# Ledger of designs, part 99: designed miniproteins, single chains

Each design is a single chain, and the fold is of that chain. pLDDT is the mean over its residues in the fold that is shown.

## One batch from the design tools (miniprotein)

Design m3675
Fold by ESMFold2-Fast:
Structure m3675 (fold): chain A 111 residues (1-111)
Amino acid sequence: MKEASALARDGTATVTVELEIGPGLAKATGRVEVLSPADVRLELTVTVSGNAKALKPRSAPVEIRDAGPERTVAEAEVEAQSDPNKTGKVIAGARVEVRGGEARLTVKLEV
């Protein structure tokens, strides 16, 4: 498992976090755009390689929830498999939390 975090400020700040496991095996890219504490846009893209090195980018649906009057949380998760007949899978997660004019983006990648 790999994990990385980055901070952004409100007012149109964009933050990207990228994680890779093995050269070309799996890559997760999380991007957040913060327009206000109540308006955040989170994208999580996962790219995996199969035996034929066919890349399959996937984007996750985003769930936004208000955890309090000054806090917004958005989360996305993608599970990807390079071969449906193999036990190996890639799981990527992204979470953004906006609080007090700052946003923290955390991206996780597991194979």
Scores: mean pLDDT 59

Design m3676
Fold by ESMFold2-Fast:
Structure m3676 (fold): chain A 82 residues (1-82)
Amino acid sequence: SLLDKFREVLKKLAEIQKKLIENDTPELRKEAKSLYKEFVKLAKEIREGPLEDRIEFLRLVLEYFTPIGKEVAKKYIEKKKK
């Protein structure tokens, strides 16, 4: 299903983003760009679908990206600290 494809893309995108935060390489950047394009495409299709799928979309985004968001915020605070 569309949501199953979205879960797979989210999982891969979350993993690649964590790797990029630790070690930024050209290969990882290229993979992240490809995954982001697929994410945007699937997000648009889900937005046009039923309410239940749209709710699940939001839940999945929060589930997969909240840990990454916390790690990014921590590093941002550390970088801004003089």
Scores: mean pLDDT 74

Design m3677
Fold by ESMFold2-Fast:
Structure m3677 (fold): chain A 130 residues (1-130)
Amino acid sequence: IEEGNVYFGRGDYEKAIKAYEEAIKKDPNNAEAWRNLGLAYFELGKYEEAIEYYEKAIELNPNDIEALVNLAVAYILLGKYEKAEELLKEAYEIDKKATLELATRKIRELEAQGKLEEAKKLREILEKLE
C-alpha cells in the first residue's frame, strides 16, 4: 500500500496499480487497496475499470464516502447520471457534510480539467439533494 501510494503521488499510475494489485493478492478484503486501485484507473481515464474496483471497495466498506463520491463521478463521466444521483444520495444519507465537502472538491477538479458539463451535472445533482 505505502509503495503504491508513493507511485500514485508521483503520477506513476501503472506502478501504483501493480503495487495495489499485489496488496489485494495478499489481502482481498483490503477495502482501501480496492479504492486506491479504482482511483488509479480513474486517473488514467479508465472509468469502467474504476467503477468495478470502487464497487468492490464499497462491497467491503459500505460507509466509504470517498469511494461512493468517486464512483458517482465516474458514472457522470460515462453519462450515467441516474446511477450517480443514487450513489450521491446514499453518501449524503451516511454523512451529508463529508459528502458535500468531497463533491465540491470534485466539482473544482472537473472544472480545472475543462470538464465543465460534468462539473455542472454534479452540481445540479447536489442541489437536488438539498
Scores: mean pLDDT 85

Design m3678
Fold by ESMFold2-Fast:
Structure m3678 (fold): chain A 74 residues (1-74)
Amino acid sequence: SVKEIEESEYENRKDAIERAIDVVAQVDPETARIARKALENKSVSVVEIALAVGLATSTDPKAQAALREALDLV
């Protein structure tokens, strides 16, 4: 089997990641903005880091739930 590269993984999961970022935007717009910029640059690893930092620094249970769900999709 041909090994998928990071860019191919991004394309295969882009729609799911975009929907997850939209959910995060409802509860943590700043983390969503950072993640969306990373996604525009096709940097799935940077999207994951942005969401993980948001989760680690958030004190809102709703934001934590949305960020955790988004991380599961990345």
Scores: mean pLDDT 76

Design m3679
Fold by ESMFold2-Fast:
Structure m3679 (fold): chain A 96 residues (1-96)
Amino acid sequence: MTPEELLEKGIEALKNGDYDTAIKYFDEAIEKGTGNLKARAYLYRGIAYMNKGELDKAIEDFEKAIEAVDESTFEGQLLRALAEIALGIAKIEKER
């Protein structure tokens, strides 16, 4: 399975509320992926962790997404912005 296919399967599991299955697919996408794909996998795994209430893991994944983006691309710039917004939300939620 390609990193792209793993990411797609993870997103499908995430949409269905199967957060544990989503995390497993994103783990493999992170291992096999690079650049913006790896950043997307971190971003979506962070969202899965937020839905599970695992806020520290979500924060770490959003920070890793920011580190992994290719800012020379429009996709990378957009992914960075989304990851920074998600990071802010996770930090606010942790303070609750």
Scores: mean pLDDT 89

Design m3680
Fold by ESMFold2-Fast:
Structure m3680 (fold): chain A 79 residues (1-79)
Amino acid sequence: AKELAEKLVEAARSPDFEAAVETLKQILESHSKEELEEIAKNIPEQYKPDVIALLRYLIKHGSGKVRENAEYLLKLLEK
């Protein structure tokens, strides 16, 4: 969970937006809602806005499990 949160933050802060979107998409496709809760807990407050921007993109352009998990993770980070 902590390692995945660190990879996600690194991707979200990368200038390569397309690679960041793919990294997050793979995480959302491969993990349960319970695992996403653990990832959310390990994202530092200062980097939540960067991750939220990627999630909003995937909610708008994604479908199925990716969109559902993106909406769920967004709800966790907006607390």
Scores: mean pLDDT 81

Design m3681
Fold by ESMFold2-Fast:
Parts: C-alpha cells; sequence; structure tokens
Structure m3681 (fold): chain A 116 residues (1-116)
C-alpha cells in the first residue's frame, strides 16, 4: 500500500549536477524520516542522506558539501541534489521510509545514475 517512486537518473557527465526526486504514496510524508541510499554493482547499499519530519538533515561524509536533501510535504516528494558528479557516484539510488507502526523499512525501486 506504500509506494516509493524515484526519478531523475540517467547518464550524466563527470562534474555536472543532477536532481533525483522521490514521490511517496500511501504514507504521510510530514510524519516520516526519509533517507536516500545508493548501491553500486557488486557493492553493499550505502547511506547518502536523511531528512527528518522537522526538516533536520544528515549527510554521508562522501557527499557532504556536494549533496542537498529537501522535502515538500504538500507534494509528498523528497529530492536529492548532487553537484560535481564523480564516477564513483554511479549507482542505483533509492529512498527508504521508516514505517514505525510496522517497525519496518520500505525501499523504493530506485533510479539508475551513470556518471561518464
Amino acid sequence: SISLTESGGGTFAEGSSVTLTAKISGADLSKSLVSWWRQAPGELPRWVASIGPDGSTRYAPEVQGRATISRDDAAQTVTLDLKNLKKEDTATYYVVLYVGERNELVFGEGTQLTVV
């Protein structure tokens, strides 16, 4: 019943910028902590950034200063802006929603970013 849909991936030049967007349906975003995670082929998933219901943000060291996470509770969207793209940013990017009532993490399907 909860759907997380990411968009904005594709093929981008090294040094460029990208905006990744996640649409949340079936859960109230205004009450939720949402995080962006990424997984490169053959690697474990890595945390990228989080935004709390109060708007508080946290970033992984690898993207600190290059990433901005934001939320629009009325639109039910969370965005991740990445600047100065590096080849190591190549990964599938997912949002993860914590559903407290189930003590469960819901993962989106992801959007593929390729940096060339």
Scores: mean pLDDT 88

Design m3682
Fold by ESMFold2-Fast:
Structure m3682 (fold): chain A 71 residues (1-71)
Amino acid sequence: DAVELAKRAVELAREGRFEEAVELAKEAIRLDPQNPEVLALAGEVGAILGRAGKPSLAVPLARLLQEARAA
């Protein structure tokens, strides 16, 4: 379930496991790129990384979000 992967990605990001969070968020978008809940949760992962001072780790995630939102 893409939503469950995206929720887990947010949990990992809150735990400081940023690289794992990005990979799960990317997989969630890949499974269901048009699901607004998945896109919102993936956006929250990016926001957590930004607030933690690690915005560069979110670059590949931001690209996928841009592609999904443009569709």
Scores: mean pLDDT 81

Design m3683
Fold by ESMFold2-Fast:
Structure m3683 (fold): chain A 61 residues (1-61)
Amino acid sequence: SLPSPEEVEAVLHLAQGILAEKEGDKETAAEHYRRAAEHFRRSGNQELADFYEKKAEELEK
């Protein structure tokens, strides 16, 4: 089956978060990981949503 629009949005934000983290921009990385988590949650993927929400919170500390 084709991925849902929410799953596509989650993956796009995840990719941007990874890029920002590699560039040392923790604030931008955290924002993208939080957006990815929200889209994973809306797609029904609670495990990935919780994982990236926690990762964003750790980067913001």
Scores: mean pLDDT 86

Design m3684
Fold by ESMFold2-Fast:
Structure m3684 (fold): chain A 74 residues (1-74)
Amino acid sequence: SERLEEVAERLEELAEELKKEGREELAEKVEEAARLLREGKAQEATGILVELGEELYKEGRFDLLEKLSEAVQV
C-alpha cells in the first residue's frame, strides 16, 4: 500500500510536468494510472503504464520514458 502510494505521488508529479509541457493527453493517462494505484488496482495501472511506455518508445521520447521509469521504481 505505502509503496503504491509513493509511486502514485511520483506519477502525479510527472503528470503535472507533462501538463506544463502541453502534453495533456499523456498527463491524463498518467493521472489515471496514479488514481488506479491509490485504489489498489496495480494490475490495471500497470496496463496503462505499459501502453504509455510503448507509445513513448515508438515516438522516440526516451526523455519521457526515462522519467516514467523513475516514477514507477519501487
Scores: mean pLDDT 81

Design m3685
Fold by ESMFold2-Fast:
Structure m3685 (fold): chain A 70 residues (1-70)
Amino acid sequence: MEELIEKLRELLSKYNLTPEAKQIFDELLEALRAGDRERAIDLAVELSKYLTKEQIDEITPILEELLRSL
């Protein structure tokens, strides 16, 4: 799980996120670490509003793998 979280963090660091998107991402990581699947899904949907289609396509496989591990 932590290796996938780190990979996701590395990808998002390249996207130059707004402070709002970064806050949502930090909350998403906390939900994933807590095993809160429902909250993680809600936060992932919220985060997607701040990302381009290409960025969403890049992170989706990692998020799906993380959510499967919960």
Scores: mean pLDDT 80

Design m3686
Fold by ESMFold2-Fast:
Structure m3686 (fold): chain A 75 residues (1-75)
Amino acid sequence: QRRVDELVRRALEYLKKAYEALKRGDYQSAIEYAQKAIEYAQEALALDPDNVRAEALLRGAQELLQEAQELLQKK
C-alpha cells in the first residue's frame, strides 16, 4: 500500500537523522528526530499491523530515544 510505504520511508528517514545527530553529540536533535520516527512508524502500524518493517523501525527509534535521553542525563 502506497501510504504505508511512504510512512515507512519517512520513519526510516527520521531514524537516520536521529542517528546522525546522536553521532554528533546533538542529543536534543536526536530525541526530536527519534520522536518523529516513532510517530510515522506508529501510523504505519495503525494502517498495517503486520508490517515487519514498521515494527523494526519503531523499535529502533524507541531504543535510540532511550539512549539519547540517558546520555543527556549522565551530564
Scores: mean pLDDT 86

Design m3687
Fold by ESMFold2-Fast:
Structure m3687 (fold): chain A 81 residues (1-81)
Amino acid sequence: MEEAEKLVKEGEEAYKKGDPLRAIRLFTKAAELYEKNGDYEKAAEFYQKAADIARGVDPELAEELYRKALEFYQKYLEKKE
């Protein structure tokens, strides 16, 4: 999904430029697009990446994002049947 891949690249650029809040937003939005597309593995990956960044800035948000990452990782494992 081209839109989600673009958001991932923008999130990586924001993080490298020292804007962790923008990076969290972009990775979270990418994860939401992967979720809507049924790509639960990538949804889990980018929720976890956003959570890792959020841990240093907003620990409460990090906990919520880690919870979402776990939820979608579990959906990914179930989908493999």
Scores: mean pLDDT 84

Design m3688
Fold by ESMFold2-Fast:
Structure m3688 (fold): chain A 64 residues (1-64)
Amino acid sequence: SPEIERLRKEIEELDKKIKEIDKEVEELLKKKAPKEEIRKKILEGASLSVKRISLIVKLRILEK
C-alpha cells in the first residue's frame, strides 16, 4: 500500500530528526547552556516524538 510505505518513510525520517535533537540537547547540557535554550530544544524533540507515536498508531491500524 502506498499509504503504508509513506507512513514508514515519515516515521524513519522523524526517528532521524529526534536522534539529531537528542544529540543537540546533550551538547547544550555539556556546555551548560541557559535553561530556556535547553527547554526549547527538549520541547522541540517532545513534539516530534508525539508526532512519531501518532504515525506509528496509524500505521498499526492500516496494517490490519
Scores: mean pLDDT 86

Design m3689
Fold by ESMFold2-Fast:
Structure m3689 (fold): chain A 107 residues (1-107)
Amino acid sequence: LEELVEEYEKKIKEDPNNAEAWHNLGEVLFLLGKLEEAAEYFEKAIELDPNNARAWAALSLVYTELGKYKEAGEYWDKYIELGGKSTEELLHLQALKDKDLELVLKY
């Protein structure tokens, strides 16, 4: 996981507008248990690409883990509004919740 942090940090330094790199670093931080940092990085990904349904769902998951259920629900509603319901998306979120790195990278 530390190698993935370095890889995505390098991508962000090369292109700070790469929303996908911010999102991916957020997922790695979530897997490392750094929930508050993960939330900040997902918020940056959403700032750069508000149509990234996966980032809204990931932010909802982080806030659920932090016990902030009202905010988690608001972020989940945004995910649904953006059409987030695909099997691949749900499998990715389940993998992230289960902290299964191999499945997170596959979906």
Scores: mean pLDDT 78

Design m3690
Fold by ESMFold2-Fast:
Structure m3690 (fold): chain A 72 residues (1-72)
Amino acid sequence: AHAAAAGAAAEAGDAAGAGAHGRAAGLEGGGELEGGIAEGLARISTAVGKLAGDPAFAGEAARKAALAGREG
């Protein structure tokens, strides 16, 4: 699932991969706006996780962003 892939990419520090998977999940659930929001949130979560030194936080936040995009 794109949400799980976004979380895994963010945990690995791959902001571009996390964003791409988040966008794909948002597009499935809503459209371009939801895809863009999910992409932005996944990328921000990855960057925040890197700054904090907490990959688990980055992964969880990116996964939740992707799921929110799909449902909303």
Scores: mean pLDDT 71

Design m3691
Fold by ESMFold2-Fast:
Structure m3691 (fold): chain A 64 residues (1-64)
Amino acid sequence: VEAWIREHSTPVTTLTAAGEPVTFRDLAPEALKLLAEAGKASLETRDAEAFRKALAELIEKHKA
C-alpha cells in the first residue's frame, strides 16, 4: 500500500512567505478515487484492516 501511494503521488514544492521551500506529495486523481472507495467500505465495517484489504483489492483490479 505504501509503495503504491509513493508510485501514484508526485512531490509538490511551494514557497512560504519567507521563501523557504516546503514539499508535500500530491496524489494522482485515480489514486484519490481508489482511496475514497476503500474508505467508504471501511466506514461501513468500521475496521482499519478492512480498509487496507479493500484498497489492496482495488489496486489489483486497477492494474489488471
Scores: mean pLDDT 57

Design m3692
Fold by ESMFold2-Fast:
Structure m3692 (fold): chain A 73 residues (1-73)
Amino acid sequence: MKKKQEIARKIVAVYILAVGLELEGLTDQAERVKKLADEAWKLYEQGKYDEANKKIDEAVRLAEEALRQAGLA
């Protein structure tokens, strides 16, 4: 039960990261992060929590890279 709720919270956090990137004018990176969040959510609905977590990790890494290259992190 806890693992399911934790993954759902992480997916929400990734969507919030995408919004943050878009507000900073990083629209292309925001779209890619959002796409990974959408994929993670689909896997989560299928009960594929480990695969969902991998997509979350990819999205977070992409967001951190984008912010670093833009001088925002």
Scores: mean pLDDT 83

Design m3693
Fold by ESMFold2-Fast:
Structure m3693 (fold): chain A 73 residues (1-73)
Amino acid sequence: KVEELIKKGEEAEKKGDRETAVNYYLQAGAEALRRGDYETAIEAFEKALSLDPTNKAARQGLAHARYLLEKAR
């Protein structure tokens, strides 16, 4: 499911639909966090930030995912 959301984000990017791509990457990050897949969550939120550097949800998700990854080590 997370892989599917990332793929949909990539397809939206190819179509030039930046807003839709950001939304799919945010969904992928949230789903990865829910599954405890913090590395994938970091990747997804970083993809969202690369398209929208001011996106608060992506910044917040990235900080949370990084915190949880460090705590798991």
Scores: mean pLDDT 85

Design m3694
Fold by ESMFold2-Fast:
Structure m3694 (fold): chain A 84 residues (1-84)
Amino acid sequence: APTPEQFDLDVEVALLEMAVAIAKRDLERGKPLDIEWLEKQLKRAREVLARSRALGPQYADTARAAEDVVKELEELIKKARERE
């Protein structure tokens, strides 16, 4: 069973994955992306990644998901800036 800390990290990752999905949808629809909001999500994703890595191998799946979110947010911010 997940610990409360594991559950909290998994919830944070799920919220970050939803933020990525919303930003991708907006980009595909030609909507301007909120770069400041995306940078705040990237900061949160990096904090989740650092925490998951510090907690050890039992959090490896959470860390991998957080790594994927970091890469996706970095690419979205890059694409948003290329549109300016």
Scores: mean pLDDT 83

Design m3695
Fold by ESMFold2-Fast:
Structure m3695 (fold): chain A 68 residues (1-68)
Amino acid sequence: MSVEELLTRLAKAVNEGNAEEVKRIADELIPVAGDTERALLEIFASIAKLAGHEDVAAALQEAVDRIN
């Protein structure tokens, strides 16, 4: 799976509030993620928090902290 495919799936999971799927995708994304992907995860975490999806926001922030 490409980084682009992972990011597309992640965006869908975030929009659906699916914390379990977010964690699965993040685990696949972390080893291939660069600065751009980290920035996108930070944006997604902010969106999830504003939407009230605390579990999703926490999973995304954990992924950000594990990139570089």
Scores: mean pLDDT 82

Design m3696
Fold by ESMFold2-Fast:
Structure m3696 (fold): chain A 72 residues (1-72)
Amino acid sequence: MINSKRGQLEIRLALLAMQLEIAKKLKDAELLRKVKREAERLLEEARKLGDEELAREAEELIEAAEKALEEV
């Protein structure tokens, strides 16, 4: 079970990645904006933990959401 801060952030990242793919298929601008905002919050938390890999993955998710928003 998830009982560490890092584990909680990893699950949030995985869920956001799934939501991003759904939003891209549906061209749902509101869901894309939500994913971007939550990924930005995740990035801030990852940086506070000093987790460079998690921070990089969050940054990639933000970039993917921004790119998808340009197509909607």
Scores: mean pLDDT 83

Design m3697
Fold by ESMFold2-Fast:
Structure m3697 (fold): chain A 84 residues (1-84)
Amino acid sequence: ATFKSEEIKAALREFDKDGDGYLSAVELGLLMRSLGQNPTQEEVDRMIAEVDDGNGTVPVGEVLRMLGQAPTEEDTLKLIQEMQ
């Protein structure tokens, strides 16, 4: 399902505690549950592995793309900046 930017902004503010624009596997799982999804830990880990460069986190822009938002890098940076 496609989610609204306002819903994602609110969830990101709650789960991106570091404000660095990256989500860990735990944070991604909590974010998806807050949006009404129920992924397993294995599903979250696999999703991260598909977009991760080896750091164990996923950038906010990729999370938005995975949720069907397809934001630009500039839109993602603006979102992160507005959340701080």
Scores: mean pLDDT 64

Design m3698
Fold by ESMFold2-Fast:
Structure m3698 (fold): chain A 70 residues (1-70)
Amino acid sequence: DEVPALIAALDDPDPAVRAAAARRLGELATEENAGEIVPALVRALDDPSGRVRLAALEALGRMGELARGA
C-alpha cells in the first residue's frame, strides 16, 4: 500500500513532490483509507505553496465525489 508513503511525501521539501503526493492520494482514496487521507490533505491546505494547496483541494473534491457515490 503506497498511501503511507504518499502521506509522508506531503512533508517533502520539494513543493512539486508534495503536490504530486496530494493528487495521487485523491486518486487512491477509498472508504477504508479516507480516515488517513482526509486529515493529511486538510493539513496540506495550509501549505505555504499555492500549487500544493490547489492539489489538496482538488484531491478532497475528488474524495467528496467518491463519498457521494457510496
Scores: mean pLDDT 79

Design m3699
Fold by ESMFold2-Fast:
Structure m3699 (fold): chain A 84 residues (1-84)
Amino acid sequence: EEELRRRLEEAREELAEAARRAALAHAEEIRASTGEADVPAEEIAERAAEHARAAARRLAETAPSLEEALEKIERALEEVRRAL
């Protein structure tokens, strides 16, 4: 079961990194479309990463099994990657 916990930690960090990249891409798109230079891209990215980590941790704590938690986190990661 320790392998599942290790994979959950890895998946959580991957999800946070993917969320950060998606948030940065979104902020750049807003800058490009609006011409506004003061979009707080760094704050948006940091918030997205923190939210992703919190969501992944909550899934691990509340899911009926570690396997189900991992599946949900991996599905969320795939969705974030598809949104990029």
Scores: mean pLDDT 75

Design m3700
Fold by ESMFold2-Fast:
Structure m3700 (fold): chain A 73 residues (1-73)
Amino acid sequence: SHEKLREKLEEIRKKVDELEPKYPAQAANVRELIRRAEELLRKAEETGDIELELKARVLVIAAEGEVLAMERS
């Protein structure tokens, strides 16, 4: 659901905030993925377009993967 995607983006944002002092460049990349995902999710909510929701999900997965890589470094 759109709500679950928003909750996941918020979890990722909190982790990025914690990791940013150590990994500022990687944090900036994750923030851009979050921004793009939020834009797509907003458009999906406005239009009901499932393809936009799927694109947002892909970006959320990418952002989560980047944060996981930062945590393991």
Scores: mean pLDDT 86

Design m3701
Fold by ESMFold2-Fast:
Structure m3701 (fold): chain A 98 residues (1-98)
Amino acid sequence: VALALAAIALAELARALARAGLGLAGGVAAAIAGGLAARAAEAATTAAERALAALAGLLAAEAGTEAANRATDAAGAAAGAAGAVAGAGAVFLAGGKG
């Protein structure tokens, strides 16, 4: 639970920074997609969030020497999770497999 809260706090910080940059680099569609992905991740299966939080915690502990690596890994994990959710939906609708 504590690790999940820490991961969420880190993701929130990353989103605040990304949001500042998003206005310059991204379009409205990208911002909307990001917001929906974040909402979906928040509502996603608790088991997936806990598993990611546990992995992020282990990685953060190992990396603990470098804060930049922690932030990058957390951001990457969040993006990967959002992509996985989107991908799963697409696969379900298409009935295909990779």
Scores: mean pLDDT 57

Design m3702
Fold by ESMFold2-Fast:
Structure m3702 (fold): chain A 60 residues (1-60)
Amino acid sequence: GPQLARVVEDYTAVRPDELSLKKGDLVRILRRHPDGTWEVQSLKTGRRGLVPEEVLEVLE
């Protein structure tokens, strides 16, 4: 199935292409970029955007 991650720290979007997330939120990973940003979709809101990979923990 689609790869999931948990948000491990709050993130506030600083650019229009980014997504704000709260600690404990679940996201679907859509794409990983080599610059350390990942494109994700919030399971709570359905919104998509870029976030730093460091705020995410991949679920197995």
Scores: mean pLDDT 86

Design m3703
Fold by ESMFold2-Fast:
Structure m3703 (fold): chain A 66 residues (1-66)
Amino acid sequence: SDEELYEKAMELIEEAEKAVEEGNYKEAGRLLREADKLASQLPEEKKKEVLERIRELEKKGVRLAI
């Protein structure tokens, strides 16, 4: 369901936040890429919420894995 997909994306973002706190920016970037892939499958409203959280971490220096 969209709700389960959204919750999983948000959980990945929380894991990425923990990785940033530990100085592991490479792992944070991998987790954000996974969240971004899930967001692409969400309705626009939920997708915007996930992408906003990803952008907050990008502003802290995280780069999405290529």
Scores: mean pLDDT 85

Design m3704
Fold by ESMFold2-Fast:
Structure m3704 (fold): chain A 70 residues (1-70)
Amino acid sequence: GSMKEELHKKLLELIGRILRLIGEILDLERQLAQETDPQKQQQIQEEIDRLKKEREELLKEMDKISEQLK
């Protein structure tokens, strides 16, 4: 296959990973909205922040691949 086909496959894999992270973040945000314990709220927020950082890193990788496909 061409380099373009390999980049397209990697892009699809990154999209799949980003969608899973978005799902996890939404689930945690729902849990946070229902949580009444301040200690647990902090723990959930820290996990959300961690996943959001991971999402940002994957989005940057996706942008780099998209540049190569132009």
Scores: mean pLDDT 87

Design m3705
Fold by ESMFold2-Fast:
Structure m3705 (fold): chain A 92 residues (1-92)
Amino acid sequence: SKSVEEAAEELKRAAEEAGATAEVEVKGDEVTVTLRGLSVEQQAAVIAGASEAIVLGGEAEVKTEGDTVTVTMRGLSEEQQARALRVLAGSL
């Protein structure tokens, strides 16, 4: 959807400004965000931001590998997915 695409672009921009990169993949009700080149402080902030998906009534899975954080969110509406992506962008 447009709202999710716009939120994904905002996240990519925020990551770039923070010295990192972001990839967003949407598969139905599942959104996977891969953030690379994160500092330890940015990793902690992203993990905290991912908790918003749970607050919205969905599920969140976070995996950390070196300087890469992968956030998978499920069970959210498109509007909630866009909101969660914007929260992640604000975490950077």
Scores: mean pLDDT 82

Design m3706
Fold by ESMFold2-Fast:
Structure m3706 (fold): chain A 61 residues (1-61)
Amino acid sequence: MSPEEFRASLEALVEQMRAAGVSPEVILAFLDHEAALAREAGDEATAAVAEEVRRQVEKEL
């Protein structure tokens, strides 16, 4: 998956989670986990995308 496709997938999933009433803390934990998995795999671009989406969600807190 490209970083752009991954961003779109994460943004869509975050929107679904928010629409379902999932707490921001749980969404942030999910995004932190995705970034950690990407870093462990050596995929810096994917990790950066997950971190940026996390930052956008964090601004709502």
Scores: mean pLDDT 80

Design m3707
Fold by ESMFold2-Fast:
Structure m3707 (fold): chain A 87 residues (1-87)
Amino acid sequence: MEDMREHIERTRRRVEEAVEYGRRVAERYPEAREELENLARGAEEAVRLAEEALKKGDIVKAASYASAADILAVGLEEQARLVEEKA
């Protein structure tokens, strides 16, 4: 339980950092805003669902949603970086 809680806490921090980075890039490049905001919403929803599953004791669902949140956070960071590189 504690290891999964620690994993989800780390995932929450990663998502928050990715969302903040994406928000700053979207402010500078409005043409990318919709895509970056969609990725940010997906990452936030996934980590929220992971936290809810953990509270209910559903470790398998918690792990699955945490994995989805990590993938979406990485995707958001990569898309934001590509937007900056192509500007």
Scores: mean pLDDT 86

Design m3708
Fold by ESMFold2-Fast:
Structure m3708 (fold): chain A 79 residues (1-79)
Amino acid sequence: SLEEEKEKFSAAAEKVIKEAKELASKLPNPSEEIYEKLKEAEELLEKIKKAKSMEELKKVVEEFLKLSVELGKLLAEEL
């Protein structure tokens, strides 16, 4: 169901954000761009929670995955 998929993807997104915040806190000189992308990830998480259709949910999840890749690259580069 839509509600089950929203719960599943919300939980996954929350875990990704939590782990990214933890990694950012351990960086010697974390960039403002990392925190900006973390804020964008939080906003996409809220959109996942509020999705009204499977099509809307899929679109938001795809945007979250793209942002997660970009955030991961920044975290790796700043290690």
Scores: mean pLDDT 87

Design m3709
Fold by ESMFold2-Fast:
Structure m3709 (fold): chain A 63 residues (1-63)
Amino acid sequence: SMALLREGQAAIRAGDKERALALARELVEAGDFESAERLGAYAASLGYIDLAKEIGRIIAELR
């Protein structure tokens, strides 16, 4: 979902890690692995490497 991806990106910019992780889980539960991967890549692109790794773990866990 583009809306969930945009909301996740906004959470990352705001420093809201808990919300970003919750939105990553919601994307994966909806079967939207592409948007979840994009959210992780976005976190990494802004230097939030640990957050990007956590999002990657959620994707791997729920596949």
Scores: mean pLDDT 86

Design m3710
Fold by ESMFold2-Fast:
Structure m3710 (fold): chain A 73 residues (1-73)
Amino acid sequence: MAEAFRKEAQRDADLWNSLSQEQRQQYIDQAMKQAPASKQQQVRDFLQQTAQLLNDPDAFVERYLAIQKELEA
């Protein structure tokens, strides 16, 4: 179970890292455009944090597991 999740997280990290800075910015701009005004800051913060962590797949997996734990509450 954890292995399958780790593998998917690593694929997502590889995909994001393959995008140019321009493509990343376009993706962020589109996500912000679709988000309700009340949630735009949450979306931006999430994307910024995710982009930073994607350079370290281990840190990304740990963060995602922590979020899952919070959702299980």
Scores: mean pLDDT 61

